# Designs tried in a protein design run: designed miniproteins, single chains. Part 26

Each design is a single chain, and the fold is of that chain. pLDDT is the mean over its residues in the fold that is shown.

## One batch from the design tools (miniprotein)

Design m881
Fold by ESMFold2-Fast:
Structure m881 (fold): chain A 66 residues (1-66)
Amino acid sequence: MLTEEEKQALLELARRAQRLIDDPNVTDEEFEALRKEAEKLIERTGNENVKLMLEDTIRRVERARA
């Protein structure tokens, strides 16, 4: 099961992703930083539900920037 710290990290990543979706001036560096943080959390947790959630989150940001 996810720890409270991991849940908080997921919530923070989701909030950051939403800001990037809502901001038309987001930089490639900001998006890449979000992707790297998501990848690190996936690797750290080894949890398939975390992977699916974060992959969905990243895809939403990508779609908003396309």
Scores: mean pLDDT 79

Design m882
Fold by ESMFold2-Fast:
Structure m882 (fold): chain A 94 residues (1-94)
Amino acid sequence: MSLEELFKRLVELLRRLAALEKDPLIKHQLEYVAKQLENLDLSDLAQVRRVLAQARGVAAELRARAADLSPEQRALVAEIEELLREMERLLAEA
């Protein structure tokens, strides 16, 4: 999967997770990160790394609350974390 395809998939998963989220603060954070990713200049590696760090932070917060999440929410968080790892791997090779 190309880096661009990974970014599109990450945005889709973040928005789907936001739709299922009951905490308004976490919901807003998920939507905000997805919005930043959609408008991101992929040639600005510093900005890319900053936004990915924000996405990792939100995913880690949700993983810490896994007991309170539905099975669908847990599956989405796991897929997001896998995508973030692959994106970090590709950025390390750039």
Scores: mean pLDDT 81

Design m883
Fold by ESMFold2-Fast:
Structure m883 (fold): chain A 86 residues (1-86)
Amino acid sequence: SIFEEALEEYIATLDIPDSFREKLIEAARLISKHPNISPEELSKKTGLGLGTALGLRDLWLHVKDSKSVEEALEKIREFFEKYSNK
């Protein structure tokens, strides 16, 4: 999906472990297929912390209506600038 591709491109710029990167992409895939998935279920299925799962759900709500990978990537960057400290 557009969200998965944009998130993968964004996280490729981050200094994070490959295992964490793979979990983030799996979470994005699960959210894209099951938009109503709970943060608790997302955390359980991926092994991500609950806070990370909550953040990814909020990110999905912010970017879900993007028409291109470029638009989604810009919205992902804006999300982390404006909302990452909540």
Scores: mean pLDDT 79

Design m884
Fold by ESMFold2-Fast:
Formats: C-alpha cells, structure tokens, sequence
Structure m884 (fold): chain A 82 residues (1-82)
C-alpha cells in the first residue's frame, strides 16, 4: 500500500541521514548512492509525492552532511600543515 511505501521511504531516509551523520565521508557517499537507487525503485512502483519527497529530502540532507564533513577534513588538513 502507498502508506506503507511512504513510511518505508521515510524510515530509509532517516536511517541514511543518521548513518551519514555518525559515519565517515565515505559512508555518507554510500548512503547517498543507496538513496538514489531507492528513489529509482520507488518511482517505478508508486506515483506518491510523499514517498519520493521523503527520499529527495533525505538525499539533500546527506549531501549537506557530506559537504560539511569534506569541508571539515580540508580544514583539519590545513591546520595540520600549518
């Protein structure tokens, strides 16, 4: 059912964001890739903006987290070189 798919997509997105937050930048990249695959699967099965929107929002959040982690790594490298 659409509601079950929406709940699954929301949970999948939340778990991907949590993994990206707690993990390394590499884990954040993997989470983003998994979200893209899940979006493609859900888009073929349902025409539900809530489910698709949840995955898109999660992907944007993971992308933001990845950017922050990469910026932090770059800052740390600069400080280590100084």
Amino acid sequence: KVKEITEEAKKFGEEAVERARRGTPEEARKALEELKKKYGEVAKEVDDPAALGALVNAAREVERILKEKEAEERRREALAAA
Scores: mean pLDDT 78

Design m885
Fold by ESMFold2-Fast:
Structure m885 (fold): chain A 99 residues (1-99)
Amino acid sequence: SSVIEENRQAGLQQARALVERARELGPEAEREARELLRHVQAAIDDPSRAAEELEKASEHGTRLVRISAKASLDDMLRVIGLVIGTLGDLSLYLLLTER
């Protein structure tokens, strides 16, 4: 449905915004954000592994939050928002598409 596709696109857009924000924090942060995006994409590509892939994405998101916390409070809060938004939108998308 249109709503399901909108949630998928919103989650991917937030993940891409997270990669751009993380790039400003350095190569370690960019790597963690790209791994989060990779696991998110893997969950979309194979919903049967969605729970495992989203757990891995969450682990990379947690590491990214720790890196951003060393930079500034503002960077940490922005990263937290993007991680929660990405995982929330895509968890909902995957739940709604579960067979």
Scores: mean pLDDT 82

Design m886
Fold by ESMFold2-Fast:
Structure m886 (fold): chain A 101 residues (1-101)
Amino acid sequence: PEDALFDALTRAIRKAVEEIKVEDGALVSAGAGPTLERAQRAADEATQKLIERKPPKKVVRHAEYAPEAPEDFPAVGVALLFENGKVVDIATVSDAPLATA
């Protein structure tokens, strides 16, 4: 079940990277989940987490969303910061409920 969510996220990341020129300071985000809203929220939270640690020098951002997971799956977001075509920072977020509450 986790594999389907990971596959959806991986496809969204690949599409985002394909559609941009990966420039110095470019930020790419992707989300996957059971709904577009949850996928977008997870991607936005990952992006915010990354920006708080390392703000990009250029405001070149691209986001892709894959609302292709079953309803009982968590949403997952990822943000990637690129410098000279290389990933230099990464942030991940999940909206999975806490095991204790």
Scores: mean pLDDT 69

Design m887
Fold by ESMFold2-Fast:
Structure m887 (fold): chain A 70 residues (1-70)
Amino acid sequence: MEQFEEIYELQLKLADLQAKLYGVDEEEVRKRIDEWMEENREAIIKGEPGAVELTIEALRSSLEKLEALL
C-alpha cells in the first residue's frame, strides 16, 4: 500500500509539472492518473521484487528533468 501511494504521489507531481510546462488541463490528467492507479493497484502491490522501486526511480528521474525546465 505505501509503495502504491508513493507512485500515485509522484505521478500527481509529474502531472502538475506537465500542466505548468505544457498548459494541459491538470484536472483531466489527474482523473486519468486516478483511473490508471485504480486499475493497476494489485499489479503495483504484487509486482516483481525491484520492479516497483524501478518505477519509483523512473518517476523521480522524470520529475527532476521537468523541474530543471521550470
Scores: mean pLDDT 72

Design m888
Fold by ESMFold2-Fast:
Structure m888 (fold): chain A 77 residues (1-77)
Amino acid sequence: MREERIKSVKDSLKEKGTFNRSAVEKLIEALTNAKSIDEINEGIAEAFDLMENDKDEPADEESIEKLAEAAVELEEK
């Protein structure tokens, strides 16, 4: 089910470490608005740049869940 997939993605993200808020917001935007794999890759690259240069507060669980939801929705397209 979709919820199971979201949970799996969320758990994977938590296992890989903590994302900062700006990076998660950028990833959600890229995954939600991307219409091609190239746009997704560009959004991911920008998010990683934000993680390296802007090491603000870690993203909360709600933000990580929204990121997982966006990733699952994109996979369904």
Scores: mean pLDDT 70

Design m889
Fold by ESMFold2-Fast:
Structure m889 (fold): chain A 85 residues (1-85)
Amino acid sequence: RAEELAERARELARAAAEALAAGDRERAEALGRELERVLEEARELGEEAFEAAVRAALEGFAEAAASRLSPAEAAELAARTAALL
């Protein structure tokens, strides 16, 4: 189900970001490959499922970033990202 894939993408992205931040490159790469597989599976379900999974993965990365960034740094990153869209 699309909802289940989105939740899995969020958790995998968060775990991969945390592993990378901790210097565990091997674990980060393994989790990244798992995330790629989940995103491919969501894409096969359809455009809406893929969009939901991508959004969830970005939220997972944001959760990891929030634990390390100040409010000012987080706001700057968000504004810069919005400017690129």
Scores: mean pLDDT 76

Design m890
Fold by ESMFold2-Fast:
Structure m890 (fold): chain A 100 residues (1-100)
Amino acid sequence: SSMTEQIKEELLEEAKKKAEELIKEGKLNADSARELTQEVMKKMKEKKLSIEEIKELMNELIGEIARLAEEAGLSRLDIHQVVMAMSDELEKFIKELEEE
């Protein structure tokens, strides 16, 4: 629905702004990426997004955060650690949802 698409867009933009703030402060790392991922997915669940919608939005967010980190001059290793931390948290969250 148009309302669901608006919710998705708002969640994505809020998460991106938080990631940009972390990058600006020199605080984007595996730990902060995990915390951000957990917070965003919790909000997605609270907004009643499906497992498929959460997967699609999180994969888009991970790609966007990787791009922002690269543009900000983070090392390839630091970007890889951030992406892996987010991907691991997504996998854990989806597994927990599928077991409910």
Scores: mean pLDDT 88

Design m891
Fold by ESMFold2-Fast:
Structure m891 (fold): chain A 107 residues (1-107)
Amino acid sequence: SMDEMRKLIAQIKQLVDEAVALMKQNDAPESVIKEFELAGQNLIDALETLLNSKDPLQQAIAMAVIAASLSELDLIERRNSDNSELNALIDQIKQLVNEFLKLYNEM
C-alpha cells in the first residue's frame, strides 16, 4: 500500500540521519560524510518520485538514481569495512529500499 511505502521512506530517512550522526561522532572525513549525505538524499528523493509521480520517464530516471545511490552506499560500505555499526545501518537502508521496490512492483 502507499501508506506502507511512505513508512518505509520515513524509516530510510531516520537511518540515513543516524548513519550521518554516527560518522560525525566517529570523526569521519568531511568528504565521506558529504558523499554519504548526497547518496542518501538522492535515494530518498528518487523513492519519493516513484511514490508520487505518474510520469513513466520520471519513474525510469528515479529507478536509475536508486540503483546509482545503492552502488554509492556499497562503495562507502567497502571503504569502511571495519566500521560494523555504520555498515549495519547501510545494510538496513538497503533492505528497506528492497522492501519499497517490492511493494512498488506489486502495484
Scores: mean pLDDT 88

Design m892
Fold by ESMFold2-Fast:
Structure m892 (fold): chain A 100 residues (1-100)
Amino acid sequence: MKQIDMAAERAKLSAEQQALFDQAEAAIAAGDYETALALLRQLVDRIPDPRLRASAEAYLAEAERRVREALAAGDTKTARQTVRLALQMLVRMAAEEAAA
């Protein structure tokens, strides 16, 4: 996997989206994955392109399902990894829209 420069991607976001990103990272660090998923949903809702937003929403729904399945199985490591990957992907999608 190519290493994504998250600081560079974050810098392309709106101030409101940057605040949501920072809050989502803090929630993940705290182990509060449900709060992190809710913040990622808010980030997705801020994507202006309806096609990109629909793709981001579908991706988030799948990530949310995987996180909940991992937590139900007691696999907190997989849950954390899945929510972090979702944050990275959604930030990149939002940054691509902001750059267009």
Scores: mean pLDDT 79

Design m893
Fold by ESMFold2-Fast:
Structure m893 (fold): chain A 87 residues (1-87)
Amino acid sequence: SAFDEAKRSAVTYLGVIAHELRDLDPEAAARLRELAEQVAAATSAEELIGLLDEAKRIVRETEVLPESARESALATLDALTARIRAI
């Protein structure tokens, strides 16, 4: 389903951000990995959107990402959220 595809994309992307942060901000990386597990278990679009909003908060709060990387991560999370809202 479109929901399952969006959820899989979200899990994959949260994993990418967590991997990039693993040595730079291990605490943020751990929180994003935990969110990826919660996203994988999500059963509603509302729940999934809430988890992506939390991921955006973590990305905004991390001090170690360059501006371009932060902007790219937020744009990707916003695009995932918009895709889920369109389902």
Scores: mean pLDDT 87

Design m894
Fold by ESMFold2-Fast:
Structure m894 (fold): chain A 69 residues (1-69)
Amino acid sequence: MSASEYWQQGAEHAQQGNLALSAGDLRQAAEHYRKGAEYYRRAAELSGIPQHEEVARHLERGAERLEAQ
């Protein structure tokens, strides 16, 4: 899988997490944010683009906040 393909998978999971959050499903939102972060980290590893790592960290923190509730 290419960096672009990993980025697309990360974006899809981030979107699913946002939809779950809007529906009040905090557990599903956290799971999707975690999965999105994994894909974004893979994209960052392959691309070397700092913005990819930043987005992965943002989703990880989002999941942590939801899990702490």
Scores: mean pLDDT 84

Design m895
Fold by ESMFold2-Fast:
Order: C-alpha cells, then structure tokens, then sequence
Structure m895 (fold): chain A 104 residues (1-104)
C-alpha cells in the first residue's frame, strides 16, 4: 500500500508533466488521465520538496531544449537533474515510489 505522501506526489508529478512541451500529445493525455484518477490526493498546500522538483524539471527542460522526447527519456532527465541539485536519498526514493504508483 502506498502512503498518502506518495499518492500526493504521484498526482503532482502526473499533473506537472501532463502540460510539458517536451512530451508528445499522446504522452500528455496519458499523464492527464493518471492525474484525473488521483485528483482526490491533490494537496491543499505545497509539498515540502515541490520547489526541488520544479527546479529539476526546469533543468531537464533546459538540457532538452525544444526537443520532444519519449516519456521514459524525460523521466531519466528529471531523475539526473534531481541528483545534480543534491536532492536527498529520501526525496529520490519517494520520486521512484510515485513513478511505480503511476506505472511509469
């Protein structure tokens, strides 16, 4: 069973990535569907590491430029960006749990 924190993070990830210009419309639609199924877990307040995640997404987007990539490639760039920004082991573990919950 996934924790409430992991479910909230999974919702946030799916929602943030569903609007990414780095992804195809098909991948964005898939993520939007996943976010909708998790909407009851939307946090009323920012998650503790949301700024770190936002910065990692920005760094991944900068590295990719205007390139459109498969979802798996985009997730790898975000993962490396989290490490480059010194995200804690617990933050990275929670990110990985959220990806498992999203079946990514």
Amino acid sequence: TFSLETKRLAYLLAQKLSTSPRLSQEDRNKLSSKANSLSKYASPEPLPFENTLNDAIKLADKALGKKTVPLEEYLRYIYFALHLQGASDSTIANFNKALILLDL
Scores: mean pLDDT 87

Design m896
Fold by ESMFold2-Fast:
Structure m896 (fold): chain A 78 residues (1-78)
Amino acid sequence: SPLEQARQLALEIQGLFEQVADMYRAKAPKEEILAKLEEARGLARQLEAVAADDPLLRRAAQHGLELVEQAIEKVKAE
């Protein structure tokens, strides 16, 4: 179901952000951190598509995608 797909995508995005936090603590290369954030952005776009028919889920998914894109730009600026 779309709700189960949205739940799975949200969990995978959360896992990628936990990996990014671990990578920052380990002082991983910027390129590796960006690669994980790009994976998160791809999943966030999928979540937005799955959430399209629910206005509240769609708004939350759009906000999540914006936060991922802002994180990518901040890492690029470092």
Scores: mean pLDDT 85

Design m897
Fold by ESMFold2-Fast:
Structure m897 (fold): chain A 78 residues (1-78)
Amino acid sequence: MEFKVGDKVTITLANGKTYKGTVIKVEGNLVTIKTDESVSDLKVGDPVTVTNEKGNTVQGSIYDVLSDNVIVVALAPD
């Protein structure tokens, strides 16, 4: 499964909270997402599920928080 720059995604947290955003960079399994809203409860290491507009869903974790609305997610391989 492959995420692309420009993909609209939904990020689902372990607690069920969701953030919407757009993929702005892809580097291997690292996906940089610009969120539509400020993230306030995302931390490095948090488990997340990322779903794109095509319905592809991948498990991952927060790799980095670059700003209040730009995050990097490390996706599980496969």
Scores: mean pLDDT 80

Design m898
Fold by ESMFold2-Fast:
Structure m898 (fold): chain A 87 residues (1-87)
Amino acid sequence: KREKLLELLKNAIYVSKWLKSSKSLELAEKLLKKLENGEELSEEELKQLKLEVDIDYGMVLIMRAVGLASEELVEKAEKARELAEEL
């Protein structure tokens, strides 16, 4: 579970940085620091993370449609969403 959550957060951070999504990035970085410090994430934090991942994924799909998204960005966004569905 911890390894999947770390992979989720790393992919979410990559996508948020690329999209310049400050809210999504701040949340993902905060949650990553909590996990690195051995803290557990609350259900509310996990639900908010899933919401932000879904929003960012939608933005990446729009960017892909207009030719502004790299294949790496799409792959990272898809991986983050896949891992978030397992939460």
Scores: mean pLDDT 86

Design m899
Fold by ESMFold2-Fast:
Formats: sequence, structure tokens, C-alpha cells
Structure m899 (fold): chain A 114 residues (1-114)
Amino acid sequence: SKEEIEKLFEKLEELRKRLVEAIKEGDRERVEEIMREIKELVFRYTELIVNEENPLLRTKGLFRLFALMNELIVESERIAKQSEDPEVRRLAEEVAERAREITREANEYFRRLR
């Protein structure tokens, strides 16, 4: 439903913010937990979007997801470049790479569900 799609997207935006905070704090355990939740919600969101009957809303929903994932990648890469803490740098680099993989997998999943 439209309400379920919007709620999932709002939760993804909240998780992105919490993830960035966890990276800056060097909290590896929290980063791992949030990344797992993001991956799960990205796939659930993708499944809902592929079943959207309005092709314009489907395309908009997919672009919003990719924009959010790209923001996470860009923010993580910025932290990796600017942080003096080696653990924060490693976490940021790992998150950027994992976010790229999740985005690629979500696009492949969307294509399979067509």
C-alpha cells in the first residue's frame, strides 16, 4: 500500500541518520546492526515498489531509494576522508562499499520481480 511504502521510506531515512552517527562514534556493533536492518528494509521497499501499478509512482519510488543510498555512500566516503580515527575511517569505507552492493542487489532484485 502507499502508506506502507511511505512508512518504510521514512524508516530508511531515520536508519541512514543513525548509521552516520554510529560510524562517527566508531561503534562497529551498532553499524553492523543498522546495516543489516537497512538491507532488509531496502529489499522489502523494492518488493512493494515493483508491485506499484502506477508506473510514474514506481519510477519515483525507485529513484528516491537510489538517491537515499547515494546520500549514504557520499556521506560515508566524506567521513572516510575527513576522520583522523582509523576505526572510523575503516567503518566508513566498509559502509560505503556495502551500500553500493545493497543498491546493486536491490536493482537486480527489482529487475527479477518485473
Scores: mean pLDDT 87

Design m900
Fold by ESMFold2-Fast:
Structure m900 (fold): chain A 90 residues (1-90)
Amino acid sequence: EEKVKKAREYLKKKAEEIKSMGDANLAQIQADLATVQAEADRLKEIDPEKGDELLTAGQSAALTQRRAFADELSKKMKEAIDEAKKIIDE
């Protein structure tokens, strides 16, 4: 019972840390995308196809960065789960 409680508290703390990191990473990507979206929206008023091309390029770059960040956070979460299991097994 005590070991399970300690493991849950540890995992909760690590999940909160990982969430905070994810929120910071997402905020940066969203800020960059908002800039691209604003430029694309202005361009669409003149040439919708070129506006869509700009937005697509920006979204592709953001998706690549988001995936890299998600992979890093996923690894940290798996490590946290493994450490929590060790607490139970002790």
Scores: mean pLDDT 80

Design m901
Fold by ESMFold2-Fast:
Structure m901 (fold): chain A 71 residues (1-71)
Amino acid sequence: MSPLQQLEEIVREIRELASTLPPDVQASVLEAADYLLRQGRRTIETGTPEEVERMLEQLRGFLERVRYLAE
């Protein structure tokens, strides 16, 4: 998968999990997801492959935290 596809899939899953959270928490998570998508796209466009992979690892960590909240 391309880095852009990986970014979009991670953010999509975060948004799907966020929809199961209480409204106040959902709003915060969705705001963070939108911010991360914008920053991730910039990193893919302007960053090195190493910076892109690091960004994707950080996003996967955020996804796991949101998953914990959704349990």
Scores: mean pLDDT 84

Design m902
Fold by ESMFold2-Fast:
Structure m902 (fold): chain A 93 residues (1-93)
Amino acid sequence: MTLEEQQFAKALYQVNKNLGIAHYLYLTGKVTESDIGGALSLATTGENGQQILENYLLKKYGQDYLDKVAVEIESFPDPNDDAIKEAKAVAGK
C-alpha cells in the first residue's frame, strides 16, 4: 500500500468509517472490485444502505477484525485537503 493509498483510506474512514474499512479491504485484496462496487451502491441507496454495508462487513470479517482494521487506518499518515475532498465526493457528502 502506497502513502497516497493510506492517506485516501484514512480520509474516507474519517468521512464514512464503513466505506474507509471497505476501501482498505479492497486495497489489501480481501474483497473484489465487484464486491466493493455492490456494497457502495447499496450504501448510497435509501435509508438502509449504510446498515446493509455494516452488516456485510460484520458478517464476513467480524467486529474484532474490523476493529483491528480501524486501528490500522487511524495509524496512517493524515490526509491532505485533496484526499478529504475526494473522500467526501465518493461518500456522497
Scores: mean pLDDT 74

Design m903
Fold by ESMFold2-Fast:
Structure m903 (fold): chain A 88 residues (1-88)
Amino acid sequence: AEEEIKKLYEEAKRLVKETEELAKRVGLENLDIPKEVFEKLLEEAIEKAEKALELAKKAKAPEEVLKELEELLKEAKEVKHKVFNPTL
C-alpha cells in the first residue's frame, strides 16, 4: 500500500512536470501542439493522484501524506484549467 501510494504520487508528479515543461516550450499563448496531448498527460496525472489519495485514505495514512496528495491533485487540476482557460 505505502509503496504503491508513493509510486502513484511520483508518477502523477512527473506527468504534471512534463506537461508544464511541454507547455513552456510551446508557449501557453501559442499552442502549436494539440491540446489532446496536454489533456491525456493531465488526465493520467489526476487519475493517479486520485487513486493514490484513495489508497492513502483507506490505509489511514498520516494527515501530512494526505495533504501532499491533495496539493498535487489541486496542482494538476489548476495546470489543466490554465492550459484550456489561460485567462482564468
Scores: mean pLDDT 70

Design m904
Fold by ESMFold2-Fast:
Structure m904 (fold): chain A 98 residues (1-98)
Amino acid sequence: DPEKEREFEQQLEDFVEGLRAEEDGDLEEEFERLVYAFIGNEYRDNLELRKELIEEVKEMFKEGKSLEELAEWFEKKGHYRLAERIRWLAEERKRLLK
């Protein structure tokens, strides 16, 4: 649904703007939650794949992988839209932490 995807993207932009205003010390935890939300939105109709991807992402975050490394991993697996969204999130994170 293109309208729902546009609304989701707008909500993400508003959320990131809110994080800048809050000065929250747990920015990394919030970005991790956003990645899980991206996976949930992309594969809402495939519960098994969604669970598998979230579990692999949790392990990558435990290993200290960056959002950029995560995006490259999704791209290698053929999840191009997830990779694009995570790269956008990585750029927004850099903007917030400058």
Scores: mean pLDDT 74

Design m905
Fold by ESMFold2-Fast:
Parts: C-alpha cells; sequence; structure tokens
Structure m905 (fold): chain A 62 residues (1-62)
C-alpha cells in the first residue's frame, strides 16, 4: 500500500536499500527504533503503519 511504498522510498533515499534488502537483524533494529517513535517520524509514515510493515517483512524473512 501507499505507506509501504513511502517507507521503502524514504529508506532508499536515506540508506540506498529497500526493506526487502535488509537482513532480519537490521529489520529487528529498525523495528525497535520505530517503537521508540523517532525513526517513524524520519520515514514520514505513522508509527503504527511503519511498525506493521516492518513486522510483516520480518515474518516474510523467517
Amino acid sequence: GPHRERLDARLRELSGRRLEELSLEELQSMLKAVEDGSLADWLGVPREEAAAIIREEIERKR
């Protein structure tokens, strides 16, 4: 959805990588930063939506 596309585009802008290119460890670290609230604000996506997208990606990699 649009939040996932926005998150992916923003992450690519900041790190040069897409969500699917991140390791499980990197995704878990990113989720913790989103739960702290700061990273979601930087990504331009609401915290709940950012957390849900990252959790979904973590589940797909397991």
Scores: mean pLDDT 77

Design m906
Fold by ESMFold2-Fast:
Structure m906 (fold): chain A 57 residues (1-57)
Amino acid sequence: MEEEIEKATAEQLEVAGDILRIGADVNAELPASTAQDAADDLAASEELFRAAEEKRK
């Protein structure tokens, strides 16, 4: 995962982060989803946004 993040462009990482954030929102709305599922997706999204921000500098 870290290796793939390193090779991606800032724009690609932002798109991936947005997708994971949308996934977290969907999981929060589904009755079968747990709070942990939403939290895991949100944490992954934050990591991708951080990596994108570093690449823009």
Scores: mean pLDDT 69

Design m907
Fold by ESMFold2-Fast:
Structure m907 (fold): chain A 79 residues (1-79)
Amino acid sequence: KLEEAEEKAREAGYEAGRAVVRDLHLSGPELLELAGRLGYEAGKKVMTELVSPELGEYGGEIGKEAALEGALEESRRLE
């Protein structure tokens, strides 16, 4: 189902964003660039595998947004 794929793309992106903060100790623009890129790729992969390649970019945008949220939340937790 599309809703399940959207949820999984969001979760994959969110974890990718958190992992960047947790594992690499990056900050500022470098953190956001890397988190966004990894979240996009994670979300695109999930949507492509579970639904279709035609929706890959859609999944990527979901993953990117989730990754930025995850990175910001993990960054606040480490404060």
Scores: mean pLDDT 81

Design m908
Fold by ESMFold2-Fast:
Structure m908 (fold): chain A 57 residues (1-57)
Amino acid sequence: KEKLMKLNKVLFENALDQTQDLGKAIHYVIQSSLAAGEDPVSALANVKEAIAQILSQ
């Protein structure tokens, strides 16, 4: 779980930098997680946690 959160944070930050669109960055991470066979609810929860961690900094 810890490693998945860290990976999703990096993927989210990279996607945000590439797309310059928060919605597209979130969508990209979810799509990537689904392609890896992850549960979409868990993928969304991990993205939400990553956003919260970034905002708390």
Scores: mean pLDDT 67

Design m909
Fold by ESMFold2-Fast:
Structure m909 (fold): chain A 120 residues (1-120)
Amino acid sequence: RLATLIVLSILLGLYDPRITKRLGAPYALVILEERDEEVLERARRVAEEILAALAAGESPEAIAERLQKRYGLSDEDKAALTAALRALAAGAPAEEVLQQIPGVGPRLARELLEAARRAL
């Protein structure tokens, strides 16, 4: 779930960097049933740091390694994040980037992106 929130925050931040700070609990709570404000705040902070690192030209593997150490990401979240960042760096569509996360299929990826677009 944290990896999904981070990747969704990155995708919205790439469209408009101001959106990362507005990535509301409302749409995440509706789709992912996430109510832990600390998890949502951590996902936003990690997403902002990733956006800055990608803009600086850091590799997906280097970003994921550093974030795991800084924020205490699980091995599963690190692996999901690394796969999503590799897809993003390769120019994959947003739906395909989200599908790199375990448990996110084509339907859930579309629902998450549509909910995010509706929240804008």
Scores: mean pLDDT 67

Design m910
Fold by ESMFold2-Fast:
Order: sequence, then C-alpha cells, then structure tokens
Structure m910 (fold): chain A 76 residues (1-76)
Amino acid sequence: SEEIEHQVEAFRKALESMLENVGVDAVRTVYKQLALRLGEPLEAVEARIAGMTDEELIEESVRLYRKLLEEKEKKK
C-alpha cells in the first residue's frame, strides 16, 4: 500500500530525529513497544536489543512498524 509506505517513511524520519535529539534509549523503548504489540516475548526482545547497533535498531523498528500497519489494514 502507498499509504503504508508513506507512514513507514515518516516513522523512519521520526526515529532518526529521536536518536539525534533524545538518544538511543528512546529508540530502544519504541522498538520494545512495537515488538511486544506484535506478540514477541519480553525476554527475547530485551536480549535482541542488547546486541543491536543504533542503525540496526532503527531498521528493525521500521520493519516492525510496517508489520503492525499491515496487520491493522487486514482487520479493516
């Protein structure tokens, strides 16, 4: 969906701004919330975050956000 692609790009820019202006821990919090909303277990999510670079954290957060939007679109 073109709408999903626009929302995903806006989200990526928001995460990049958050990393620059707030810091990596804010981005980690966003990733954790997205992963938990998608049903991933907390222990696995925290172990994964501990091994991620800032770039990987943004890319994985964008991937999870796209997945969340696709799941919401399927319910409409």
Scores: mean pLDDT 83

Design m911
Fold by ESMFold2-Fast:
Structure m911 (fold): chain A 115 residues (1-115)
Amino acid sequence: MSIEELKERLEELAKKLLEKAKTASVAQLQGMLRQVLKAIEALLKKVEPSLEDEILLGMALIQEGVARLLSPPDKELLQRALELYLEALLRLARRSRDKEALEEAIKQLEKALKE
């Protein structure tokens, strides 16, 4: 698969995750967030984040953290965190030239869809 095809696959998977997140349970959202964070970690090993990427990741981390302090965790905050992480992921992916990092990110997003 070409780098361009890998980037297109990531965008497709992100759209499917956002759609699934609308009806997902809190437990499913937490599972999705874990896999999306692993995908972001894979990309960050090969791509330096921009200031905008760091702001998106920081905002997502705050919303996820606050959601997890509540019992039960706040579903709206988890959904918003997922949206922000996926936006950051796609921005990192568009600037990536590392095939192995993109393939690992795809693998983690496919696992997120199984939650």
Scores: mean pLDDT 87

Design m912
Fold by ESMFold2-Fast:
Structure m912 (fold): chain A 99 residues (1-99)
Amino acid sequence: SLERRFEEYAERTRELMREGGSVKEIARAVSEAFRAARESGNQDLIERGRQLMRDAVRAGKEIVKKDKELSEKLDKMSKEGMERIRRAVEETVRRRLER
C-alpha cells in the first residue's frame, strides 16, 4: 500500500537524519516517501511528505556544514604537522653547522 510505503520511507528518513546517514541516502529515502504520498492522493500524507522534505533539507545542510568543518580541521592539522617537521629540520641543520 502507498500509505505503508510512505510510513516505511518516512521512518527510514528520520533514522538516517538521527543516526548520521549520508545526504544521498537521506535524499533517496525522503524522495520515495514523498513519491508514495503523491501517488496516494492523500492530502494529509502529501503535507507530511512536504514537512519531511523540509526537515531533510535542513539535515542535509547541517551535514554539509559539518563536512566543511571537518575538512578545515584536517587542513589545519596537516599544516601544524608540516610546521613541526620544518622546525625539526631547521634545528637539525643548525646543530650540524655548529659541529
Scores: mean pLDDT 77

Design m913
Fold by ESMFold2-Fast:
Structure m913 (fold): chain A 81 residues (1-81)
Amino acid sequence: SKVQEIEEKMLAAAEKYREELAKLPPEERRKKILEIEREILAEVVGEEEAEKLVEIRLKALAGKMTEEEREYAEKVAKELE
């Protein structure tokens, strides 16, 4: 499962970057986490797909996600299972 691969890589990255993330203020920490997520997603699903997923996630956090973007994210999540 690609979802499992992403989860395992995210856990490994969280362990690796724990000290670095702890030193960052909340805003910079969020940015660093998004960078790490983008890199892991790009490795597993490819750069184009990773870019779209990160953009959708940022819009979701801002409350600006469209219906099409929500459907796309749900489709990708199902395909990664």
Scores: mean pLDDT 73

